# Designs tried in a protein design run: designed miniproteins, single chains, continued (4). Part 66

Each design is a single chain, and the fold is of that chain. pLDDT is the mean over its residues in the fold that is shown.

## One batch from the design tools (miniprotein)

Design m14426
Fold by ESMFold2-Fast:
Structure m14426 (fold): chain A 63 residues (1-63)
Amino acid sequence: APLPRATLLTPGTPKVGDVVELRFPDGSRGRGVVIDVEGNRAKVAALLDDGTIVFAEAEVAPP
């Protein structure tokens, strides 16, 4: 199944292991760790305010 799309709020091009801030389509925010980067896409393991861990995909700005 496709991962939910999130908006990357942290500026620049993240690397694996970086901590980033995300906004989800429902308007919730979370902080997560980048677990994979493929071209202009990053996969993130995000911790939400309620303690839920969500895997999400975000587009990253090109360098």
Scores: mean pLDDT 75

Design m14427
Fold by ESMFold2-Fast:
Structure m14427 (fold): chain A 83 residues (1-83)
Amino acid sequence: GKVEELRRLIREAIELTREALKEEDPERLRELLRRAEELLERARELFEEIREELSPEEALELEIEIGVAELMLAVLKLLLKKL
């Protein structure tokens, strides 16, 4: 279903962010971060599309999951600007 697809997008974005943290090639690092950002943008779009179909509790849990993934990416991008 759409909730499973949303969680898949979040999981894939987190995995790419974790790969980026260990990446030594600057060009590949930028590609991994760009792909993670695209997946999180798609996750946010899907979340807004299904928000009305979710219970308040499910919506809060998914909002937190997306927010944590977005924060992880933002922090990593900020740290990499100093390299």
Scores: mean pLDDT 84

Design m14428
Fold by ESMFold2-Fast:
Structure m14428 (fold): chain A 65 residues (1-65)
Amino acid sequence: KRKELFDRVLDSLKELGVPQEELDEIRKLFEEGKVDEALEKLKEILKKLGVPEEVIDDVVELLKK
């Protein structure tokens, strides 16, 4: 469910060349229940990769629910 979707997003970011350290930090924040901090870091990485804001918002909404 949520974990499966989250793992899938992280796998996609890894394929796009995001460093493992960044992915591990996001996962740690999410698992600690710091969802807002994890999502903020995810948004920063997606913006850095040139992902459109509309797509970033969709990803954040899916992970927030």
Scores: mean pLDDT 76

Design m14429
Fold by ESMFold2-Fast:
Parts: structure tokens; sequence; C-alpha cells
Structure m14429 (fold): chain A 67 residues (1-67)
């Protein structure tokens, strides 16, 4: 991954662990903007969206993580 994608992914993971799911979603989206091939970011974005009760969006990102 690019340094930008790695930094955003790391920050998103930290926010997710703190229960700050909306902010985690923002960082995971930044990671995907920097590197769309970052499958881990697609998966983690899905997890954060599911925690926010956004199940349909979460399912879409889980599908993209597996593709």
Amino acid sequence: MSPEAQAALAEGSRLYREGRYEEAVEQFRRALEADPTAREAWFLLGLALRELGREEEAAEYFAKARA
C-alpha cells in the first residue's frame, strides 16, 4: 500500500478499537482513495458501517473486499 493508505488504515483501525466508528469510516475511505486495491480497508469499512447499523452498505463493502 502507499504510505497515505497505510497511515489512514492505521488511524482508522485505532478509531475502530476506540468505538469511534463514524471517524473510522472516514479514515478507511481515505485509505481506499489512496489505494483502491487495499482489500483490508474494504473489509474494515464494512465492519465499521455494520457497527453503525448501516447493514446494506456494510454488505456491499464486504462483497468488494472478497472480489
Scores: mean pLDDT 81

Design m14430
Fold by ESMFold2-Fast:
Structure m14430 (fold): chain A 73 residues (1-73)
Amino acid sequence: SDLEERIKRLEEKIKEDPKNGMTWLALGQYLLLQGRYEEAVEAYQKAYDLSKETNPMLAKVAKENLEIAREKL
């Protein structure tokens, strides 16, 4: 599906730049939409960890989405 193709492209981007918190956040959002809650939690945790010292806005969004994904577990 188009959504699965988007996830695959984001996974490829992460292999090229594993420190890009925005890519991890986007991956988490698409995984959450697919009901892949455990994987979404991991992606949001990574987005938060990568941004908490350098990008407070991204860290806040990642943390809020992380809490939402955890409630689905």
Scores: mean pLDDT 89

Design m14431
Fold by ESMFold2-Fast:
Structure m14431 (fold): chain A 88 residues (1-88)
Amino acid sequence: SDEVIDEIIKKLEELKEKVEAGASADEVIEGIREILEYAKEKNAPEEVIDLLERLLELLEELKEEGLLTPEVAIRLLEKAIEELKKLK
């Protein structure tokens, strides 16, 4: 439902604010895992769940490579928010 997508967008925006305030790469990955768990529990559309799963995979890969900077995390969160808005 649109209400579930709106809540996911809000949670991603809150996570972005935490990154801007100095959240670690581990905290960003944990935040996305929690948002994905919320999406699955609330039976979000498959497209939303797929987007969050792909975002989590990318963040984990970037962290393993030492490339998950705050700037990269913010950019990826902003892209995910914009993609979710298009699904409404």
Scores: mean pLDDT 89

Design m14432
Fold by ESMFold2-Fast:
Structure m14432 (fold): chain A 64 residues (1-64)
Amino acid sequence: LANEIEELFKRLEELLKDIDENPELLEKYNKLIKESLKEKGVLGKNIEEKLEFLKELIERLEKE
């Protein structure tokens, strides 16, 4: 779990770094994040659900 969380955060940080270098992407990714949050309503109740949501979100952002 800890290693998986760390890996996901590193991938997220790399995505954020790419967005920081290209602000046009920030608006696109923000829209996708907001849509995902709106559909779910919440991130999840436990750590496993939150990790699953985060994995899906990161995968979605990476694939645009």
Scores: mean pLDDT 69

Design m14433
Fold by ESMFold2-Fast:
Order: C-alpha cells, then sequence, then structure tokens
Structure m14433 (fold): chain A 72 residues (1-72)
C-alpha cells in the first residue's frame, strides 16, 4: 500500500502546486474527498491495465488503491 499512498499524496501536492494553492487552504473534508477521487481514478486505471495485460502487479496496485479509497 505504500506506493498507492505515495502516488495519491504526490498527485495531490502536484495539483496544489500547479494551481498555486496551499493544501492548508483546504478543509480536512475537502482533502479527504480529493484523495479519495485520486485513489479511485488510479484504481480504475490499474484495473483496466490488468484486464489488458494480465500482469498481477496491476491487479495488486488496483486493489491497494481500492482499499485506500475506502479509508477516505
Amino acid sequence: MEKAEKLVEGTLQGLADARGMSLEDLTPEELKELKKEIAERFAQAFRRNYELTGDEEYKKLAEDFEKLAEKY
């Protein structure tokens, strides 16, 4: 799950930086919603890659992001 958490946090920080936003300007609820959305999008992308390639690494990544999204 460490890779999934790192990718979500990196994506969130990158979005904030690109928009000139501070993450501190977001409420805890807004932060959780954005992290959940990012995790769900990665889960769908890796699930699709698993279906196309049969590579179990993509299946594991999809499951990690699905579990991470449920925690938000």
Scores: mean pLDDT 78

Design m14434
Fold by ESMFold2-Fast:
Parts: sequence; C-alpha cells; structure tokens
Structure m14434 (fold): chain A 67 residues (1-67)
Amino acid sequence: MLEEEVEKKMKEIEEKAFSNPVEAKKLSLELLTKLGKKVSTDKSLEPLMAKVVKRIQKLIEEVKKKG
C-alpha cells in the first residue's frame, strides 16, 4: 500500500470517527490488517505501520475527549 493510499484512508477514518464511530473502527481494522500483511513480507514498511497505529490511537483518544 502506497503512503498516499494510507493518507486517503486515514482521512476517511477521521471524518467518519465523529459521525459513525463503528464504521471508522471497521475501516481502521481493515487498514491495519492490510498494512500488517505487507509488513510481514517487507519490514521497510514498519515505520509507516507505526505512524498509522499512533494516528489511530490519537483519534480514539480525541473521540473519547469530545464524546
């Protein structure tokens, strides 16, 4: 998965996080699953996976803070 595709998916997740948290969670799991599979074969993607995980964790805390 290219960095641009990850960014587009993250923006979609962020937009849905406040309007439809269930859908946002589903999209987050899909993105992490796809990246996890790629990291298992290409370890150069580990930093990208780490950034996505941190961004999702921050989003979860932000949703809790506003809810």
Scores: mean pLDDT 78

Design m14435
Fold by ESMFold2-Fast:
Structure m14435 (fold): chain A 64 residues (1-64)
Amino acid sequence: AMRPGRVENADTQKGLALRPAAERSGATVKVGPNVTDESALLAITAVEEHPGATITAENGKVTI
């Protein structure tokens, strides 16, 4: 499987929503299971605030 390193996800819908923000900031986003709409929005904010960082969104939580 090809992993481009921009967004790694177990939830395709959440991964697609995060892709534009990750591409603009150069951040890597790891999308795990049970991502809520609230945690997805928080992950977008984290990507924008922390360019080049690795951000994990899973189980309703965002970790930088």
Scores: mean pLDDT 68

Design m14436
Fold by ESMFold2-Fast:
Structure m14436 (fold): chain A 78 residues (1-78)
Amino acid sequence: MDEAAKYSEKSAEISGKTPGKDAELAKKYALKSALYARNGNLDKAVEYSEKSAKYAEKAGDTEGKKLSEKSAKLAKKS
């Protein structure tokens, strides 16, 4: 899903500008979600977007969290 991948890529960009290990994990999982979404593996795309949102929340990255949650919802839409 192109839209789900784009939201995960945007989440990764924002998390990449946030300092700390939780932000680095959020970025890593957002990038994995985008790759799986582009490959058509929507179950893995959802899994990694949800992980990205969790770590973005721990990092205080509210915008990154919101973008990863949007990506997960789009991937769940089949």
Scores: mean pLDDT 82

Design m14437
Fold by ESMFold2-Fast:
Structure m14437 (fold): chain A 67 residues (1-67)
Amino acid sequence: ADEHFEKGVEYARQKKYEEAFEEFKKALELDPSHHLSAVGLHDVLKGMENPSEEQKKELEELLKRFK
């Protein structure tokens, strides 16, 4: 979980939001209680120019697991 969170942060710094999204998603799938990865995933979607409906639904499903 921690390694994927770190990669997500690195991709987000590079404005590679699609790659950042996948890494934060993997971190949350491994540890649904990883609050920082949930925040990162949400922030990445806000930073994306055109987030897909699929990406929005994935965020909602992952956040349900976090709760």
Scores: mean pLDDT 72

Design m14438
Fold by ESMFold2-Fast:
Structure m14438 (fold): chain A 70 residues (1-70)
Amino acid sequence: KKEEAEKAIKEAGEAINRVDLSNPELATKAAFAEIYLAIAKLDLQRGNYDSAIESAKKAIEIANEAIREQ
């Protein structure tokens, strides 16, 4: 589960990095994704792997929605 959480967090960061921040609406979505990524990183540090995976997946979902709207 720790490796799964680490992989999901890495994928979330990569997805967020692909969002076009020059568009204010997409930048706002990227900011929400970054909040979930931060929660995932904190949960990983605390050993809450299931919660870390859940939050990282939410960050990926939000970032991918922003990417589709580019």
Scores: mean pLDDT 83

Design m14439
Fold by ESMFold2-Fast:
Structure m14439 (fold): chain A 98 residues (1-98)
Amino acid sequence: FAEAWNNLGLVLQSQGRLDEAEEAYKKAIELKPDFAEAWSNLGLVLQLQGRLDEAEEAYKKALELKPDFAEALSSLALLTGDKELHEKASEKLKELRK
């Protein structure tokens, strides 16, 4: 199950085993390419490794799959320092509140 690989990645990441967490998230994506949460988690682990361009690509993939994904939007905004992206995300979420 893709979810089991994603959960394994989270456990490995919490232990500081970033390379193994990356492999687990990639396995989850291989099994379920539309798994927005796994793409977002991959972005975070890549960011923690200092692989910022790859992290940005993974976060953008998560947002392509789930445009209202607040966690991925916040992570991308923090990574890029883009206040406008964060403000746009907040405005979009307000529209979906109804």
Scores: mean pLDDT 79

Design m14440
Fold by ESMFold2-Fast:
Structure m14440 (fold): chain A 97 residues (1-97)
Amino acid sequence: DREELLKRLAEAMRNSKNADELTEKLIELAEEFGYEELAKAAREYEKLRGKGEESLKAARKFYELLLKLMGLEVAPDASLHELQLLVIDAIVDEALK
């Protein structure tokens, strides 16, 4: 259910102290809700955590897929931080509707 996903994403945002905690909660939600492509990207990011550039690329792919699922386009050169902020903004916008 999309509404339940957005609600859980909003809760993850409120309960996260930083971007890394938010990323971890988003990975868990992707797996829980059965979004196969997003879950695969989430697992890849978890596996590559702490591996510098490869970890950042995996995180970018995860957020790009999440934003695409929300109907948003992403610039290919956007930073990981910019992608994380776009996700937060999209969650806030949808959660307040």
Scores: mean pLDDT 72

Design m14441
Fold by ESMFold2-Fast:
Structure m14441 (fold): chain A 89 residues (1-89)
Amino acid sequence: EVEEKLRKAYELMVEGLELLEEGKRAEEEGDLEKAKKLYEEAKKKFEEAIKLLEEVLKEIGENPVIQKLIEEAKEKKKEAEANLEKIKE
């Protein structure tokens, strides 16, 4: 069901954003191990959201709202990856 996949994708996006924000907070507090874990979890949530949104696009065809959401999810995933890479250095 397209609506169910969209609902789950939105849920994953919200979870990813919350984890990304918590990761930034942990990094600011100097807890780099906690920040690393939170950034990895955020990345995973955005990856799952992207896959679901791409499945929706395949089912319904071109949709600019869903395409925009995929772009936003990819941008947030890239942010999580960049933050994770900084703390690995």
Scores: mean pLDDT 86

Design m14442
Fold by ESMFold2-Fast:
Structure m14442 (fold): chain A 103 residues (1-103)
Amino acid sequence: NEKKIEEARELLAQGALLFGEKKYEEAIELYERALELAKEANDKLLQARALLNLGEVYFEQKKYEEAIKYYKEALKLAKEVNDEVLIKRATENLKKAEAKLAA
């Protein structure tokens, strides 16, 4: 599982670079691969990070319903692992995405 955790972390880092370059589809592909590896490794913290990053990409694409789904999953896992930073980030991002749909 260590190898899968290392690969997932690398994929999250590479995906973040692609996201910064606005290569959204490529970032999604890497984040989805990172999520799968995190699930196989049973690493809930990495799963939450990958889900949060997926939500952020969908938000930037203005796919707010998709972003909300990913943020809700990320928030659930962040609460299970008691990561206060991820809980706050997922909660704030969820509120922003919901505000976009309520307009």
Scores: mean pLDDT 91

Design m14443
Fold by ESMFold2-Fast:
Structure m14443 (fold): chain A 76 residues (1-76)
Amino acid sequence: TDDDRRQQQSQASRDVFRDQLRNLERFRRRHPDDIVTMQTRIDNIIHMADIVRDRLGDDGDEIYVDVRRRLDRIRR
């Protein structure tokens, strides 16, 4: 069904962002002084999240908010 397809797409997007955020945390740990590359990676993840937000409606909004919240925690 369309709901099943949307749920699968939402889960796939969440999995991609979890991997991206884990990679970002690893990068931050390894290169704490590399603020420029860190900011570029953050901006790229936000850009991808904006695209997902527009494509997945309410599920996309939830993913976007979760990604933003997790990025804020990594920045601390």
Scores: mean pLDDT 83

Design m14444
Fold by ESMFold2-Fast:
Structure m14444 (fold): chain A 71 residues (1-71)
Amino acid sequence: MKELEEREQERFRKNAERMKKEGSVETLEEKIEALKELLEIAKEFGDEESAKEYEEALKRLEEKKKELEKE
């Protein structure tokens, strides 16, 4: 797996990990809850940069959760 085309290997690895996590709704729930707490903290302290990063991560995780819960 260690090759010169590291980016292609990384994309394959990400896809494989996504497939494994497709059966792990609980893991996604935990990440979503953690990000919601971090987002609330960032907003309370006025850290808009971190708040935006957490909002983007939340949207991505919620999309993955919906795909897993589709069935």
Scores: mean pLDDT 70

Design m14445
Fold by ESMFold2-Fast:
Formats: structure tokens, C-alpha cells, sequence
Structure m14445 (fold): chain A 118 residues (1-118)
């Protein structure tokens, strides 16, 4: 079973994402901030990250995940933050708001080494 790290400071959105991914057959663990996300990267097969994380910036967390060989899907409501995440090495980006189907497709795509349909 593939392990997904979900990093988002919004508990409602974080829980929604975790539930959707678990229903899709993933094992999910969560991080509330960039520091916790950094600590959990070694456990992850893929990371889903909100670019607006407190503490350590989402871009820094994305770079650390890529150095560890972990594919990344970035979540943002800003085109500039999406561009920054992709420049930092994110394998895909999903604009907010998103459907559970769009998020699951993005995670499936990056795990398969494909660009997700956004």
C-alpha cells in the first residue's frame, strides 16, 4: 500500500484530503506545518502539500522531498505559488478549489511518473 503524506494547516481540508485518499486505497499520515512535514518525508511514497504552510515554507519542504526522491503534488489558490512550487521541483499542482477525483488523479499520476491532469 502506498503511503501519502498530507501537509496542510487547515484541519478541515487536511481531514477531507486524508479521507478521500484513504477511500482510494492509500495509507495516509498528516502534517500540520512545514517542520512536521520535513520530519515525515522519509515515511512517504508521495507528498500532497499546501504551499501556504506555517513555519518552514512549502517551497523548502518541496525541495527537501525532491532531494529525498519523494514525488510532490502542490495545492494552492494562487498561480504564483503554483509556479513557485513547480520551480522547486513539484511533480504536479492542483489549484484550489478541487474535487476529490482531481486530487486522486494527480496523486496516481505522479506515482506513475506521469504529469497529472490539472
Amino acid sequence: MKKVLVADDDPELRDRIAEALRKAGYEVFTARDGREALELIPEADVMVIDTDLPGVSGVEVIRAAKEAGVPVVALSNSGEQIDAALRAGADGAVPKPFSDETLIEAVDAVLAGRRPRG
Scores: mean pLDDT 83

Design m14446
Fold by ESMFold2-Fast:
Structure m14446 (fold): chain A 57 residues (1-57)
Amino acid sequence: EELEKQLRITVEWLGLTKEEIDSMIKVVEVAAKNGDIDPETAKRFIEILEKLKKELE
């Protein structure tokens, strides 16, 4: 809920394109694989970013 709201604000503020959101997803995936963030947290981030990406199209 709060995370989705924060990410939505970020996307809107920066005027992010679908390509830029896709790049963010890849960064989160790499961070999760390296153990820099919790896998559940990474999965949640990716789900929200994918949702926001779909809303732009």
Scores: mean pLDDT 77

Design m14447
Fold by ESMFold2-Fast:
Structure m14447 (fold): chain A 63 residues (1-63)
Amino acid sequence: MSAEEKELLERAEEEAKKGLEAWSRGDYETAARHFERAAELYEKIGDYEKAKAYRKAAEQLRK
């Protein structure tokens, strides 16, 4: 993995963690935004499965 890919992966993991923490506190709007950012970062590194999963999570929280 390149240094750039590793940085994107670390940021994706940080955004996912922030989303989960916001969700656990009932802040669904903040959680959705963090999950959307995580999805974008996972897509950039080619992890389409995780990108799709986090986009679905964000979408579900906006209902």
Scores: mean pLDDT 83

Design m14448
Fold by ESMFold2-Fast:
Structure m14448 (fold): chain A 92 residues (1-92)
Amino acid sequence: MTEEEKRFRELAEKARKAVEQGNLDEALSYLREIVDLLEKYMKDPRAIEAVRGGLEVVERFVKESTDEELAKQAILDFVDAIRSIYEDERAA
């Protein structure tokens, strides 16, 4: 496992734990760190733009949502989507 893969997994796990604890602001901070990490190592500008745009949408949704469970699910779905994009980029 590369240092980037290890750091990605650590941040994703921290984001999940923050969601489990109901600390959505902390979870969003970990998502920002994941996106920053991916931007440094991803080579496809369109994939980087999609990840940035997705993060902004999730942050907006979490801030505006009155449903805590739906907000938690949005964060977890985004982590899963990022992981899929990262694994696809690494396989290419």
Scores: mean pLDDT 78

Design m14449
Fold by ESMFold2-Fast:
Structure m14449 (fold): chain A 68 residues (1-68)
Amino acid sequence: MKEKELKELMDELAEAGLRGADSALFAQIVAAAKAGDIERVRELALASPDEAARREAERLAKEIDELE
């Protein structure tokens, strides 16, 4: 159950990062998400130029930490 929940949160975190991403950042987030590298997805999403996307990424990152 928690593995599925973690995957859903990771997918939401990737989507949040993509909302403000340029082409290079977009490609990096997609690659990290496909690799299951949750730490890299978090890092890239938090680097988003969109403030709303960063706030959403911070919230999702906290939820992921609370699942571990």
Scores: mean pLDDT 70

Design m14450
Fold by ESMFold2-Fast:
Structure m14450 (fold): chain A 63 residues (1-63)
Amino acid sequence: SDQELDRETVELVTKLTKAIMDGNKEEAKEYVKKLEELLKKLKNPFTIRMAKAAIEMAKKALA
């Protein structure tokens, strides 16, 4: 379960990064919401840090 959550987080970070690079703000906002929900369930400190960094990057790009 924790390993599956870590994998899902990595996939969402990849998708979010691509959406931002492509200028797709609507998709990026959707992925941010999904990452924020996953962040509440994550226990792995590396995955938590990755998710937080991705959310911060996205918020700067969407501002």
Scores: mean pLDDT 85

Design m14451
Fold by ESMFold2-Fast:
Structure m14451 (fold): chain A 114 residues (1-114)
Amino acid sequence: MELEELIKKAKEAKNPHQRAIYLNLAGKKAYEEGKLDEAAKLYEEAIEVALAARDLVLAAEAYNNLGKVYYEQGKLDEAIEYYEKAKELYLEASDLRGAEEAEKNIKEVKEAKK
């Protein structure tokens, strides 16, 4: 699905959960296309919508993806901060797989800082 179509689906979403899903998918598409600043904005919107809806797993996924954007930009400290936020939310939601992914990403960034 094209980036513009995903953004349109987010705007037309029936509820905050669907909106957060489409914003996160739009962010992923922007990231894949190398549009890092656009990806960051879309993930930030996904986080705001998901947190307002108390959807911890979607918020955690968006934080984890935002961390990847900052890592790709060479902003290593900010990447770690967003991955730590993702890990905290995944643990609060009892999503051990998500928490493990966030922890792996934290370790990768810490190795890159050496």
Scores: mean pLDDT 88

Design m14452
Fold by ESMFold2-Fast:
Structure m14452 (fold): chain A 56 residues (1-56)
Amino acid sequence: SEEDLEAATEAFLAEMAGDRRRAAAAFVTVGQRPEFRHLPLEVLRRALVRALDALP
């Protein structure tokens, strides 16, 4: 859902803390959280892309 996508995007932004090089580690960490581990991989990928697009 859009709410799940938004929540995952915020989680990725927090994990990366402005550093794109942390994206791969953030994907693993966020994807394993109870609230996100049941989401389709495609939703997690879209959330990561949104987070990366929001970085300077």
Scores: mean pLDDT 82

Design m14453
Fold by ESMFold2-Fast:
Structure m14453 (fold): chain A 62 residues (1-62)
Amino acid sequence: YVVEAEIDGKKVELTTETKPKIGEEFKVLKVKNLETGEEIEVPENMLFRLEEKDGKKVLVLV
């Protein structure tokens, strides 16, 4: 699955194995910076949660 979100004020595209839900924990496979086009592979032991703040989807590390 591919989801747009924000990390640390930056627009990013997330690649995930499962469909993310607001408030649920999920695993991220890759993060793509939409401004620079750079991709980062995410370690398997890291979990994230998607939160909605001020109309934006914000990615939070658990």
Scores: mean pLDDT 76

Design m14454
Fold by ESMFold2-Fast:
Structure m14454 (fold): chain A 92 residues (1-92)
Amino acid sequence: MEEAKEYAKNAIKSLENAIKAAERGDFKTALIYAEGSIKNLKKALETGYRKEDFEKALKYAEEGVQSLREGKADEAIKKFKEAIDYAKKALE
C-alpha cells in the first residue's frame, strides 16, 4: 500500500514534468520524464494494489510516449493528463 502510493506520487511528479517539457517543445526531456513515470507505474503494478487504476495509468503514459515519438505534443499532453488522473485515483 505505502510503497504503491510512493511509486504513484513519483509517477505523477514525473508526468507533470513531462507535460511541462512537452509544452515548451523539449521532447527529449519530456521522454526522459515520461519513461521515469512508466518505471514507477510498473513498480506500483508489481505491488498488486489498485491494479486496474495503475494498468490504465501505465497504458495512457505509454500512449503519451508514442505520441511524443510521433511529434504529437498536444495528444501526448492529453495522454499524460489521463495517466495522472488514474494514478491519483489509485491514491484515493
Scores: mean pLDDT 88

Design m14455
Fold by ESMFold2-Fast:
Structure m14455 (fold): chain A 51 residues (1-51)
Amino acid sequence: MTLVEFNTQVKQVRDAYLNNKAYTENGKVVNKDFSKVSPIELIAQYRSDLR
């Protein structure tokens, strides 16, 4: 994965959470400022929320 592809994926994941995809921590929906969440953490959480 190139840096450009990685940044595009991060943007798409952030946009999904901003558009009503539930962000969960320990099975609880939380309200997060996604601009402050690290790209790696955001992608990992998104993959968890998809299952």
Scores: mean pLDDT 62

Design m14456
Fold by ESMFold2-Fast:
Structure m14456 (fold): chain A 76 residues (1-76)
Amino acid sequence: MEGKKLVEAALILAAAGDYEKAFEALKKAVELVGEEEARKYLEEEAKREIEKLKEQGNEEGVKAIEEAEKKLLEYI
């Protein structure tokens, strides 16, 4: 549960442009659950957030989450 929340926080921070805090949160998640599980959580949370933003018509938000997911996956 804690690892998943840290991945969620990392994704939102990265989407907001705060990559320093995003990478810190992601590192903590990896320390708790491992790289494989953190990667799965990141992909699942990005998918959920993208679906929500698409329902809202927020195209800029979708792009921000997609870019954040890509950068965070490269870090893992």
Scores: mean pLDDT 85

Design m14457
Fold by ESMFold2-Fast:
Structure m14457 (fold): chain A 61 residues (1-61)
Amino acid sequence: STEERIAELEAEIAALVAQRDAIIDAARAAGRPPSEEELQRILDLGRQQVALQDERDRLLA
């Protein structure tokens, strides 16, 4: 159902946010800036988040 898909998307969005936060927190805990690889991963996770948010928003329209 649409409701089930929205719930799935919200869970996936939350998981992506948690992954991004974990990368940032790990760098902060180590007293260093994020590496180039970590920055690329953050950007990739952000793009995935936007795509899932767009899908959710289309279902809510």
Scores: mean pLDDT 89

Design m14458
Fold by ESMFold2-Fast:
Structure m14458 (fold): chain A 68 residues (1-68)
Amino acid sequence: MAKNVITTEEEAEMVLRILEHEVARMRETGEVPELNEDALAELLSQLSPEQQARFRELLAEYKALKAA
């Protein structure tokens, strides 16, 4: 399994940007990507509290779209 270590603001921004892209794709195409929710939770726990706020917002939107 991947290490899932966030060590810099740039790495955190990359992860957030990827999640934003997946959420946007779900809205546009109706396609639900198979994301590993355990891995997402693990990444969330490794982020700073400030970065966690942004990640939680995107994750909530992803879950809402997945449930719809």
Scores: mean pLDDT 69

Design m14459
Fold by ESMFold2-Fast:
Structure m14459 (fold): chain A 89 residues (1-89)
Amino acid sequence: MTAQQIADILNSKDKELLMKNLPGVGPIEADFIVNYLIGARVEGDNLVVTFKGGLDPSTVEKTLEDIGLKGAKAVQEGDKIVATVPVKE
């Protein structure tokens, strides 16, 4: 699966599509993504995933790791949490 395909699946905000296509996404992770995800995009060799503020960056990193997106690093940027995940095609 390419980084762009992962971004498209995340941006769909479709719980069934998320659970079917992303390893480690259960109902709880799908609910989290649908409720808190702003968007995902590919930036070079990285997937950049933006979440709503009010979350701990460590919680975002753990959620991305749990769904199979390893090496996630999240930082707070204003009212948002931005996570960067290295992806190999």
Scores: mean pLDDT 81

Design m14460
Fold by ESMFold2-Fast:
Structure m14460 (fold): chain A 69 residues (1-69)
Amino acid sequence: GDDKKAKEYYEKGLKYYEEGKYEEAAKYFKKAYELSTDEELKKKARENMLKAEIEVGIKLLVEAVEKVT
């Protein structure tokens, strides 16, 4: 069912996150969140998506500061 695909996307998201590919990780966590009907998986996907997006945001802020200084 959709929850099996959601779990597969969640696991791919974790793999990309561990590789430091935060933009790709966020995309897979988003897919897991959208497809999941399991409350626990949905919560984990949401939390990890936000963590990945924060990492992307930090990278963008660092790049912005480096351009000014």
Scores: mean pLDDT 82

Design m14461
Fold by ESMFold2-Fast:
Structure m14461 (fold): chain A 75 residues (1-75)
Amino acid sequence: DVEKRIKELREKAEKGDAEAAAELGRLLFSQGKLEEAKKYAEKALELDPDNEEARGILVLVLAELGKTEEAEKVY
């Protein structure tokens, strides 16, 4: 159940779990929820700046939002 997984990941991310925040960002991106995906990818990078999954998700989200210049700065 994707909805249950999203709820569990959101609770963990709000408690400071960078891996949960990155996974939540990926799931939200796959559902087309770009602004929420951006929020959680940014949160994951705030918690763990070396999180490659979160960086990749943020680049993809910014590109989809038409913000390619911002995506290049994150890379």
Scores: mean pLDDT 80

Design m14462
Fold by ESMFold2-Fast:
Structure m14462 (fold): chain A 60 residues (1-60)
Amino acid sequence: AERAARRARLVAAIKADLLARGLISAAEAAAMTEEDLSAMLSEMLTRAVDAAIRRQRERL
């Protein structure tokens, strides 16, 4: 119960941050499930890591 409440607050906080940054709309945030959010964050992380590795190689 406590873990679920903390998880829900974290999900809400991440959605609020994405909305504040203009990465998603309010409607998208309301419709997005935790699984959808997890998938989006995983893709964003993969892209960011790949971009950083490519940039590092180009600047050596």
Scores: mean pLDDT 76

